Designed miniproteins, single chains, continued (4). Designs and how they scored, part 48

Each design is a single chain, and the fold is of that chain. pLDDT is the mean over its residues in the fold that is shown.

## One batch from the design tools (miniprotein)

Design m13643
Fold by ESMFold2-Fast:
Structure m13643 (fold): chain A 92 residues (1-92)
Amino acid sequence: MEAAREAFARAVALAATLSAEEQEAAEAAIREALEAASRAIEERAPVEEVLEALAAAEEAVRAADVDERAKEAFLLALEAARAQAEEVARAR
């Protein structure tokens, strides 16, 4: 779970690297999804709920009207977090 948490923190850090214009365009959709995923991880929610929150964050990033490079970076970080959460689920 710590690795998934760190990967998610990386996704949040990538959001901070967006230009002011890109942040303004994507802020509502991406922030809401990322905050939901972060809350699920911090509250030590069941792995299934963490995976669902990460999937919602991924869809929000894909739908956001931001630079394709920024999207790729976010999706990569979220995919890493999701893979870690899935490994924890399989270890049960």
Scores: mean pLDDT 62

Design m13644
Fold by ESMFold2-Fast:
Structure m13644 (fold): chain A 108 residues (1-108)
Amino acid sequence: SAAENRAKARAELPPEELAELVVQEVLALVREGRREEARALLREAGLDEEEVELVLRAAEALVRLLEDPENPEARREVEEAIEGLRRPEVAAAVRRLLEAIEEEHARR
């Protein structure tokens, strides 16, 4: 299945690289309005429901920051989600996306 093929490909990645890949894919899916596919991906990656909701909330807030980089409410929501994430590699992946958006805004 496509899910088995994705799981097999990801099984060879270090946890930090796997978290970055999964969080980037989740952000892309959320940007396209494909929230339930993003949820399924996070569950396949082994996150519990609390962690799944935190990553989805972070991704939705990151999409708002891509549209309005100066949105303080969206930035606050991302930072609150990072603080709630129990897996340091997942928290680091979300923080790296936040930093990438801030860097891109500084270049515009």
Scores: mean pLDDT 82

Design m13645
Fold by ESMFold2-Fast:
Structure m13645 (fold): chain A 77 residues (1-77)
Amino acid sequence: MEAELEEIAKKVIKNEEAIIKKFEQAKTNPEVPFSEEEIEKQLEAFKEMIKLLEKGLKEKNVEKGVKEAEEYIKKVE
């Protein structure tokens, strides 16, 4: 159970890292209809979410990491 959740969480982290890279590219692309400030705000939210998920993996409590990530997202909205 725990090992399966760790594999899923690692896969999610990789997917979120790919999204972050796309937002980093958007930050330097003047054709994107978002301000640099708005893109940076989204990037910080994604980075914090990944950090909380990684903390959950390290502590072997992925469920706690997910809940902390959700609360962070609600707080920055």
Scores: mean pLDDT 70

Design m13646
Fold by ESMFold2-Fast:
Structure m13646 (fold): chain A 59 residues (1-59)
Amino acid sequence: SHSIELWEKSLETEEEALRELEKEVAENPDDLITQISLDIVKSARDYTEEKIKELKKEE
């Protein structure tokens, strides 16, 4: 469905952001702000994955 396609595009964007944040954490492991940002994006990614799973169960 169109809804699933939109969530899948969001997931792709979130995974790209995660890769960049993971690089920043690796380069600056004591940077608490970057670590918090990584956790926020991980939570957003997990939410998006769960929404995709729910929508696929309905179809």
Scores: mean pLDDT 82

Design m13647
Fold by ESMFold2-Fast:
Structure m13647 (fold): chain A 118 residues (1-118)
Amino acid sequence: MEGESDAPDGAEIEVELENLVIDPETQTATGKGKVIINGKEEDAEVTLTRDRLEVKSKKTGKKFVIRLPELDLPPGATISLRLRARVENGKVVELELELHIEDTGQTFRLRARREDLA
């Protein structure tokens, strides 16, 4: 259940977002970043919610969803996000997420590998 993705098989996804504000009503953050899919860099729109990261390519309009463990997102806080993921057969097999809460200086880190997702 953790690590599902609609990304193509063998895709390597890297996303970096800075200075995103968490909406206090929806507890979501939306921003623009870059995504690298199989070595190809594309501009993307990214939405972070409590349980998932949604990445939409601006060039193709294609969406990828990466399911996350439930995150405690502080309403109204400014965050920065770095994510690296690898996808095989519609599943995330490697995931590294770093979420930095700029207002508090706290950092949330999640790392999962194939052996942790079995």
Scores: mean pLDDT 69

Design m13648
Fold by ESMFold2-Fast:
Structure m13648 (fold): chain A 73 residues (1-73)
Amino acid sequence: MKVLKLEELELVGANGVVIKIEEQSLSEEEIKKAIKEAEEKMKANPEDRSVVKEVFEKLQPVIAALLKLEEEK
């Protein structure tokens, strides 16, 4: 399973880092699901700027989390 880097999560506090890593291992499924839903909405309504903005705002924290997981490669 993919886990986040401990050093990066240090920004949220040392005591919370271990708990967040364990929780994040379970949330990987939610990250993938959110990306897929966002992609489908954007693809169905590419001309709707409000949908694109909503998808971007929702995806931004998800992409950040995914990039942290990817850094372990």
Scores: mean pLDDT 53

Design m13649
Fold by ESMFold2-Fast:
Structure m13649 (fold): chain A 103 residues (1-103)
Amino acid sequence: MDALARASGLSRATVKRILDALGKLGWEKASNAEIAREAGVSQATVSHFRKALKAAFGSMINATNVDFLEMAARVELDLAPRLPPEQQPQVVENARALLERAR
């Protein structure tokens, strides 16, 4: 599901960078400035992403680490069909590993 990319109007690469930064810094306590610095985006972009996340997945704005790992897994699964066939098994396995960590 491209829900975060579509809802935010951001590229999937930008969404992935923000999610990776949240995973590194901690999903609940990271400030917009810290996420922006780690992800290499503006604070306005992070603010817009949080607004889009609330609109698309209301509960996810208060998401635990588990919920953000599930979202990352969904993003990877949604990207898998758009990658060369050689890369698809690895992306699917990465998504499965993220879902296993979420449980």
Scores: mean pLDDT 62

Design m13650
Fold by ESMFold2-Fast:
Structure m13650 (fold): chain A 71 residues (1-71)
Amino acid sequence: SNPLKEAGKAALEAADKNGGVLSLEEIREVLEKAGFPDPERAVEEIRRVAGGAERATSAQIERAFQRLLDE
């Protein structure tokens, strides 16, 4: 298993349960519970994709994790 892929799946499942949107704080909590080793790295990429907003849509979360996987 790939920790980054598992983290992305967990964040997307959480967003889907919450009407397709999560706060960056909620995303950080989901990633910490999923055992992702650097939640802040993922949160900062999501913040970038979200244009500096404190919340992100499922589409923005998916795009951020796609970018992280391409590194």
Scores: mean pLDDT 84

Design m13651
Fold by ESMFold2-Fast:
Structure m13651 (fold): chain A 106 residues (1-106)
Amino acid sequence: MSIDELLDRLIEAVKRLIAEVRRHFPDDPRAQELVERLEKIVEELQANRDDPEKTRALLFELLRVLDELHRYVAEHATPEQQARIARLVDEVRGLIAELLSALDAE
């Protein structure tokens, strides 16, 4: 898979994660802050598609936000909501790993 195809899949996966968080926590300011951080990362990934170093930095920032989201969800979500969001987070993490591997390829 090309780097562009992996970026497109990652952006769509993050957008699905944003939609799921908004659905379950529409009125929570902490959830809204995490969603806004994810949206900013998506915008910056789209703006910097041709910059591998910036893309790599954004992927590590995304991993940090996902860790914060996981902790938030563990404290505030029902077990069913936790399972749904964990699945989407795992999909995003997998795409990040594939993209980082592709960026490291000569």
Scores: mean pLDDT 87

Design m13652
Fold by ESMFold2-Fast:
Structure m13652 (fold): chain A 83 residues (1-83)
Amino acid sequence: SEKVEKARELVEKTLRGEAIDYLKENFDEVKKLIEEAFKEDPVLARRLLDGLYLAASQDEENKEEKLKEITKLYFRLLIENSS
């Protein structure tokens, strides 16, 4: 799947510290990619979500709103929603 391959490349770049600025600048696009990749490879999608969390935590201006959206996505896709 093109979505899984794109997610894999982005995870590998994030592990090298290369993609943090891309993840900050393209937050909504990456969020959508995580949702699409989760259907085929939930482990890979979780790794990308962890990378997106790291990028959001470094975005001083938009940190609160981005972390809220990540928390919602995390519960929706990777953890059973208990609320």
Scores: mean pLDDT 78

Design m13653
Fold by ESMFold2-Fast:
Structure m13653 (fold): chain A 95 residues (1-95)
Amino acid sequence: DRAARLEALAARLRELDAKIREITDLFDKLKAGKASKKDVEELKKLLRETRAQLERLVAELADSDDPLLRALRARLEGHIGLLDELEKEVEELAK
């Protein structure tokens, strides 16, 4: 039912939120000049993986007429934009 579907979706969103937090922590470390080459490689990998997961979730929500799911899709599209900006900043800071 809708409630069970929303609970399953919420679990996936919590996993994505955890990844975004890890990305933020690694980015802050890079910005502070404390990131190793391995940290930069891990950050780039997490950015690619998280973006791909967000893109898949946006695609899965594309056909929904539920206003809550449409609002969620818009928020996820916003997160993709933020990850794209972070990826550019990481490339500049890693040089």
Scores: mean pLDDT 82

Design m13654
Fold by ESMFold2-Fast:
Structure m13654 (fold): chain A 76 residues (1-76)
Amino acid sequence: SAGEKLYELSQQTDLPAEVAEEKIQELLEKYGLTEEELDLAYLYVGVQKGKKIRYSEESKKELEKRLEEGKKINEK
């Protein structure tokens, strides 16, 4: 999935920034996503891989909504 590929890219510590940006653009084009949609898919995958996101109780519903949207984008 697009989110999974972006997560894999984020784990490459020695990748030059210009190369990383080119690979991100390739993912947007390949999967037909906007940058916002790719960010939502990446957020969902990151949470599934155990990234801890700090948020207030008031922000919890917005985070849950974004995760649900990211899941749907990632399943395309």
Scores: mean pLDDT 73

Design m13655
Fold by ESMFold2-Fast:
Structure m13655 (fold): chain A 63 residues (1-63)
Amino acid sequence: MNEESQRIIERVQKILDDPNASDLDLAMALIALSVLLSTGKDESEELKKRARELADRAAARIA
């Protein structure tokens, strides 16, 4: 398991748990998750599932 991927998930989770997170914070989180999902083919399915869930939440808040 990639430690950097876990750190991305943790930081994005904290951003999404903050109801006052800025659109820029949400956009950066979405970009980071999109890169993780596109390049992290060897990551665990559990981590990918969490990344998809967080990306959906970030996209919903921006839209």
Scores: mean pLDDT 76

Design m13656
Fold by ESMFold2-Fast:
Structure m13656 (fold): chain A 85 residues (1-85)
Amino acid sequence: MIDEILEEIDKLLSETTDPKVKSFLEDLRERVKEISKSSLEEQEQLLGEMLKDHVDFRFFHHMPSDDSGKIEQLLMKLIDALESR
């Protein structure tokens, strides 16, 4: 699960040219790597909490309009997959 999330972040990083979007994704990638040091069961919960906190505060209020749509779709899919209940 975490490896799949890191792969999607890396793909977006390779495609984006917006410095604000790139900065956000780089920070997200670092935080996901920090969570990867936890146990497998804890990784999913901690990742979900961290992604939701980051997305709800910084992403939706400070992201550029032009590039926000594709990243929003990715992050919404990730959050939805983690909150499948």
Scores: mean pLDDT 62

Design m13657
Fold by ESMFold2-Fast:
Structure m13657 (fold): chain A 75 residues (1-75)
Amino acid sequence: SLLEKLEEAVKNKDVETVKEILEKLGKAAQGEMSESVREFLERLLKETTDGEIKTLIGSLLSGMKISDKFSLPVP
């Protein structure tokens, strides 16, 4: 799971791996993020002490549209 790899990389302060995984998550989400993924990223942002990792996670969160009803029919 990308989320499991991201959590491990954040704990290891592996900035390059965090950046790579966040780029993959952004691509997979196609500009939209589920509420559960948003909450997971916000938790990691709160738990991390590394300023660069905070910036990377914050950047992804600010760039993505957050959906609380992703199960609704598309037009």
Scores: mean pLDDT 71

Design m13658
Fold by ESMFold2-Fast:
Structure m13658 (fold): chain A 117 residues (1-117)
Amino acid sequence: SVEEILLRLKAIATGKAMIDEANKVLEQARELGNEELAKLFQEIIDKMKKAIDAIRKGDYETALKYFKEAESLAEQALKLAREKNLPEDIIRRVESIKDGAKYAIELVEKIIELRNK
């Protein structure tokens, strides 16, 4: 359906935007010498790439799994950033990545619902 195609394109675009923002946080974490934050963002990027690949293959259940894993990692990174009083611009990027993961989850869930009708 046209609706499924549009949701699929939005989910891929959201995932790509999150990867771009996560790469910026990864670079900032490396510059700060924060290896723990850098590792979390490398894992988030890896999960997002796997989620996008799954969407491209029509494997929406696998995509949902990886976006949920990325959201969980982003929540961990946000807690770490706040606890360590990292610069506000970094905290806002991490929050944006978490919100993007949540939005991607909602889009993929709508695709799954549409396919089960």
Scores: mean pLDDT 90

Design m13659
Fold by ESMFold2-Fast:
Structure m13659 (fold): chain A 62 residues (1-62)
Amino acid sequence: GVLAVAVAASDEEALERARETALRSFPDFEVRFIEAPDAEEAIKLALRYQEELGIPSVVVVL
């Protein structure tokens, strides 16, 4: 299955940490990482993926 992970991160190190955590937490999924400029956009992206494509979505804010 496919999992969308929408990430709003303050810096590159936070982004890499989120990526690492997602891969460890969901090893049986094809993870699609989507970088968002802020939490609001991350939530909007996650909702669009879920509603338009039927892809389960997770929002990560760091």
Scores: mean pLDDT 80

Design m13660
Fold by ESMFold2-Fast:
Structure m13660 (fold): chain A 87 residues (1-87)
Amino acid sequence: VRLSREERDALLRTSMEIAREAVEMLKAGESVEKVFERVKERVETLPREQAIRVLRFIASYFATFPDDPKLVELAKRLREELERLEA
């Protein structure tokens, strides 16, 4: 499905909103598993093609923080979910 510039910008905004929520939950002491489930809940409200783009963005973003073991683990789990959706 072809995405417009407006749709792409909206998905980037949504991706950053979900990423910020995840980081805040981790800072509050929530487990990676609980945070992963929350990200899945947010993404499940989106059409499949948009869900794939959002998950890819968030996983890539978290991978830019290699010194944070919780973000590294979360990025790995998000990549596994992305592979499931792309299958």
Scores: mean pLDDT 81

Design m13661
Fold by ESMFold2-Fast:
Structure m13661 (fold): chain A 99 residues (1-99)
Amino acid sequence: MAIKEEEREEWLEQLEEKIKELKEKLKKLKENKAPELVIELVEREIKIAEELKKLLEKPGVTTEEIEELVAKLQKEEEKIREELKEKAEETSELQKLIR
């Protein structure tokens, strides 16, 4: 099913904002020497978001194609959240050891 033009414009605006946020987040992760896996996940999330943007610019894009890319993006976001949570818990444990 083809996406409506109004919905396409909204998705493009949200993707541009998300890509900007992800690039800023990636910079902070690199500055904090985050685990390589977390850095790779954010870089992959940016790539998927950029691919989704290109797809939305293509004439005749289907809802199914968009949903598939959105699902990939959500999966990568979940992995990043898990890794960041583990890092936060590790920092808390280190603080407990210091007394």
Scores: mean pLDDT 70

Design m13662
Fold by ESMFold2-Fast:
Structure m13662 (fold): chain A 85 residues (1-85)
Amino acid sequence: SGKEALEAIRKAMTAAGNGDREAAQKGVDEAIKVDPGAGESARLAVELALNGDGEKATRASGAMVQGAAIGDPEKALELAREAAK
């Protein structure tokens, strides 16, 4: 469900913020398993956070959370990619 994907995404972003690449990847993998579209958005946000693009990561994460909340994973990914530009 979208709530399960959102929880996995939150765990991944928390881990990325702590520099824990292993835990961040685990969270992304779990999000992809539950909701592939939301998980792909999470992967993008996590990569941006781990690479030091904190502002872009924050924008991508926000768009992804909104898309997951309304149950539209394709729109979430599109908004995350636009926010990352």
Scores: mean pLDDT 71

Design m13663
Fold by ESMFold2-Fast:
Parts: structure tokens; C-alpha cells; sequence
Structure m13663 (fold): chain A 60 residues (1-60)
């Protein structure tokens, strides 16, 4: 399914050393299917939340 392909693409981008936010942006650029984009977004939610928390700590 397109959703599975979007999740696989996100995982490949993370394996290439992209940040979770960059991976989410690239999936959004390459995928026109809103369901697939949502699936990839849910898959990346925890890494994105961790990145946001690290950013808050750096700001302090």
C-alpha cells in the first residue's frame, strides 16, 4: 500500500542520517496521498517529539 511505502521511505531516510523532521518533509514532498502522509507522520511522531524536547533543552 502507499502508506506502507511512505513509512518505508521514512525509515530509509532515517537510515541515511536524515533527521526525523527532514524525513517527514521528504515524504510529504514525494507523496500526494494524505493517508500515506498521515501514516508516515504517526510513525515519526516519537522521534519528532524527542527532537522538539532536545530543542527545548538546548534553548535553556
Amino acid sequence: STAAEAVALADELLAQGKTPLQAAHEVNKRTDDGVAISAAGRHLAAPIAELAHAGEQAWR
Scores: mean pLDDT 69

Design m13664
Fold by ESMFold2-Fast:
Structure m13664 (fold): chain A 67 residues (1-67)
Amino acid sequence: MQAERDEVQKLRQEVIDLYKKNGLLKEAEKYSRELSQTIAAYGSDLDGAKKAKEIALKKKKEAEAKA
């Protein structure tokens, strides 16, 4: 499920960029660390990748609302 994982990573990077742009450096750093751990835990599970994508979309929406 490489395509799903790549899309999740892309979305999370966009969220990190939005936090940095808004001056929320601590939040960006926390999210970056959590991102690394989450990626390590994804494995090849389809349901896990889909859940992560949905969470990333919610985070992106919140970050954009703050921007």
Scores: mean pLDDT 63

Design m13665
Fold by ESMFold2-Fast:
Structure m13665 (fold): chain A 82 residues (1-82)
Amino acid sequence: GTSLFIRLDGADAEAIVQALEAAGVRITARLEHGDVLLLGLEETLSEAQIRAILEAAGLRVVSLRRTELPTGVRYEIHVAAA
């Protein structure tokens, strides 16, 4: 499993969700609060996979931090509109 903590900087939450779903990623949880999007994903994705999915959708990854957890992987991401 993958947890995404995404800061939206002019980027649309729906564009991120669409990019992940178009890549075949199953979203198991979604929570939005202000400029923050929290997503639970069924798959365990690498940093390269996350970057490729977002960039292919025309989104700019300003920063990305990966943390390994006993239950999966967490990414803290700053995403801007390209």
Scores: mean pLDDT 87

Design m13666
Fold by ESMFold2-Fast:
Structure m13666 (fold): chain A 80 residues (1-80)
Amino acid sequence: LPSLSEEEQRAALEGMLAAIRELAAEYKASTDERKKAVLLTAMGILLAGLRLEAEHSKDPELAARLLAEAEEAYREAKAA
């Protein structure tokens, strides 16, 4: 992973969480099966990226919280 400052890491993690939440909301609102499949795949990719970034976080408590929120959003989307 590229070397990031603590502030840049925080921004990246928060950005990934926000993106996952947006995709989850679109997934729940969509009736298009193809669009839902694409959105679910995109969420999975972002969640994988968030997990990797969280492992290298300079703030492990914040990283764990953001990862947990992202995993919850993804799980709720899949259940809908």
Scores: mean pLDDT 81

Design m13667
Fold by ESMFold2-Fast:
Structure m13667 (fold): chain A 74 residues (1-74)
Amino acid sequence: GLFTDSVGVTTSYNAYRTLRDFISLLLKEEGVDLDIGDVMDVALEIIKERGKRLEDLSGEELVEVAREAIEKLK
């Protein structure tokens, strides 16, 4: 193509940060004392089990995965 996919390179890091931020927000909102790193690990497992890539998920799908990971660790 005429243009480079520089935005695509940033998307993976942005998705990781977004997932982490959603997890942090949900944990604070629910008052659940879980380690963000543990929830991140479970969330990434859920994404892998679904046969999807982290960068293929929308913000809404990232929130759903974050909620599922928190529920599994309750």
Scores: mean pLDDT 74

Design m13668
Fold by ESMFold2-Fast:
Structure m13668 (fold): chain A 88 residues (1-88)
Amino acid sequence: MDEIVEVLQSFSPRILTAVLAAALILKQQGKKFLTLEDFLKIVKSDPAFSDIPDEELEEAFKKLDVDGDGKINLDELLEAFRRLGLLD
């Protein structure tokens, strides 16, 4: 939990918004985890994030994947956003 908060605090506002948008969309779809494939698909489909290189998105995902298992728990990620005051 705290490691995810620290990683999120290191991100630019644009990367933070991209991660939050992807997490909320996947949670609404009934997903439990954020994967790199789903993250890239969602973010690249949004014109608001068109200026972010794929390499920056991949690096952001790898930093959030503190366990190195290729999956970020959506409930833990969204709780980290609540702790930062970015989500109610």
Scores: mean pLDDT 81

Design m13669
Fold by ESMFold2-Fast:
Structure m13669 (fold): chain A 92 residues (1-92)
Amino acid sequence: HADEAVEAAKKAGSPSGALAARTAQIYAERGDPGGMAQNSVGAAYATGAAKGGPIAREKADEGVQRALDHARQGNPEEAVRSGAEGARKAAE
């Protein structure tokens, strides 16, 4: 399912989503499941915003940054949850 996030980001034309998706792929290659999961959620959020338009894209970029900040603080579960909720709202 990480590959699906990468392809979705590419199709949506989201720079933030594409970057997050590529980073998730690199982490997967290194055997870092936490980094992979975090960046996959970020990619989904940014992709949803890109499909919703310019304003949604800006909000998604902020959501990606929050997810990264939470993960760095040792709150990966909260980062994943926040990203998923953001992706759903951006997709609407």
Scores: mean pLDDT 58

Design m13670
Fold by ESMFold2-Fast:
Structure m13670 (fold): chain A 85 residues (1-85)
Amino acid sequence: GAEIEELEREIEKLIAEIRKLIDENFSGEEKKKYLLEIEIIEGIRLLQVGVARVVGASDEEIAALLRKTLERLKKLKEEIKKKIK
């Protein structure tokens, strides 16, 4: 319900923040690498949430998958920040 929608909004906001960070600090192959890492994380999220919905997983179980996606994105953002220093 509302919790899933809030987590999806947080994920979208974080992806936008990471993409901005990439656009402002990287070019060429390194930029492509980080953009591909975002695409992989989003692909895993879409697959996991899609499968969960098909098998009748609870909102609580779906929220847990979204929280794992959020943590993956947070780790990527920190990795990118370390490369800028």
Scores: mean pLDDT 87

Design m13671
Fold by ESMFold2-Fast:
Structure m13671 (fold): chain A 80 residues (1-80)
Amino acid sequence: SMEEIKKKVEELLKKATDPNVKRQIELLYTTAEYALKKKMPKEVAEELINEQADLVVSRAPEFKKEIDEVKKLFLEEYEK
């Protein structure tokens, strides 16, 4: 659910100390939420979400597992 995704993102934002990492996490969430609201084609949304997630992981590799979980949940919302 979107509520579950938002909760996981808020947890990540609390763990992140670097303001640039926080902004990238927020951008990942906002981009993915916008894609869902606008019903963008799944292939396009998946590419955008993967690009934003890769930017977060490149700067904060310690969050890879949590970011991968957030990506999975967003892509699962596209199947609903």
Scores: mean pLDDT 84

Design m13672
Fold by ESMFold2-Fast:
Structure m13672 (fold): chain A 78 residues (1-78)
Amino acid sequence: REELIEAIKKADPSLSDEEARDIVEGGELLPELSEELKEELKKLHEEAQKKNEPSKENTIKVALEIARKILAEKEKKE
């Protein structure tokens, strides 16, 4: 989805359009993400589904959480 792709790219501008789209889709083409982040994305998505049916807002929220975690991991380079 266009909003999710833009949110991911804002969080990590080094990502290409295709890589951002793969993050949104949870595709296998996510070599930039650690397996830990991929599992966390799946858990967050499952929790969103358990609360209510997945909606645009829930999907955006999950994507933003993943984007924030990517930024936090890069910040840990201290």
Scores: mean pLDDT 57

Design m13673
Fold by ESMFold2-Fast:
Structure m13673 (fold): chain A 104 residues (1-104)
Amino acid sequence: PAGELRALADAAETLYEQAKKAAESGNIDAVKFLAKQIADVARRGAEVARSAGLDDYAERLTQLAEEIKKLADNVKSVEDMKKVAEAIGQAARTLREAAEAIER
């Protein structure tokens, strides 16, 4: 579980950097695409965290995946794109914290 969460955190951090650049360039389609990918990564991370007994992290990741999907479905402005990127960053951070919690 620790290795899988670490890999998911690495992937999420890469997606977050891409989402920030897409939001800065005003590329709504890219932000929506990256949001879908991070929501899938966060849902997988929630499953791994739950199997490892990290229920609090699993619940946060599930909530973040749902929030990211809703934000992405409604994005129409630069401010909306920035909110999506911020939520993606929060998911990446939560995945990293969960990975570290298992390895302790």
Scores: mean pLDDT 84

Design m13674
Fold by ESMFold2-Fast:
Structure m13674 (fold): chain A 94 residues (1-94)
Amino acid sequence: MELSAEEQAVLDEVKAKYPELTPLIDAFLAAYRAEDVVAAAETTIAIQRAMEERKVPREVQERLLTVLERALLALMLRNPAALPDTPAIPRVDL
């Protein structure tokens, strides 16, 4: 799976300026390529927390989170088996 050139540029800029975030960003990309929605969501939360702890500027946080959230949404749309919490019971009685 490929990100757009603009999305990839944002990731590259953040990794260059904040190399301590590289392991988390790489974990997100690995989860995204593996189409692991849960791992991608958890790494997004971990990146948010790491940016707050490192006091990354709000503008940079918003740019990176926009990219991650768009990628996560696209991943969820491609993997509809990541069912939302619904009261539907999947039963077939004949």
Scores: mean pLDDT 74

Design m13675
Fold by ESMFold2-Fast:
Structure m13675 (fold): chain A 84 residues (1-84)
Amino acid sequence: SLEEEAERAVREAERAAREYVEARDSGASASVITGLRLRALGHAVHARLLARRLAEQGRRDLARRLIDRANEATAPAGIRVAPI
């Protein structure tokens, strides 16, 4: 379902953001840190696209919660997608 896809996208954004923070704090190379940040950005953007579709189907509160969760997870990477 669209809800399951959106939940997966948020979980992937959360995972990528955690990997980014861990790599940054462990002193990984700039290329590794940049790659992990781009992965987190990609998943956050994907989550927002799916959340927008949920909002269009009348699931606005769920869409808002999913975007808030993604934004909280990706904040340490300086990533924020627009609210719903």
Scores: mean pLDDT 90

Design m13676
Fold by ESMFold2-Fast:
Structure m13676 (fold): chain A 63 residues (1-63)
Amino acid sequence: MDEEGVRKALEEAGLSPEQADAVVKAARTLGPEIGAVKAAQYALDKGLDFANEVGKRVYEAAR
């Protein structure tokens, strides 16, 4: 799993480093699908238009 790529994508999307770490941990422990869902949910909570793109990037980097 490209943890640096995941963190970078999440931070560029406007998520905090703590939220990025939570997504990385979820992807590592529960799999890339759960990590992607968590990233998309954080993006939606922040009102980001790119929630689907953020989730896709996490899934691709985490697998």
Scores: mean pLDDT 70

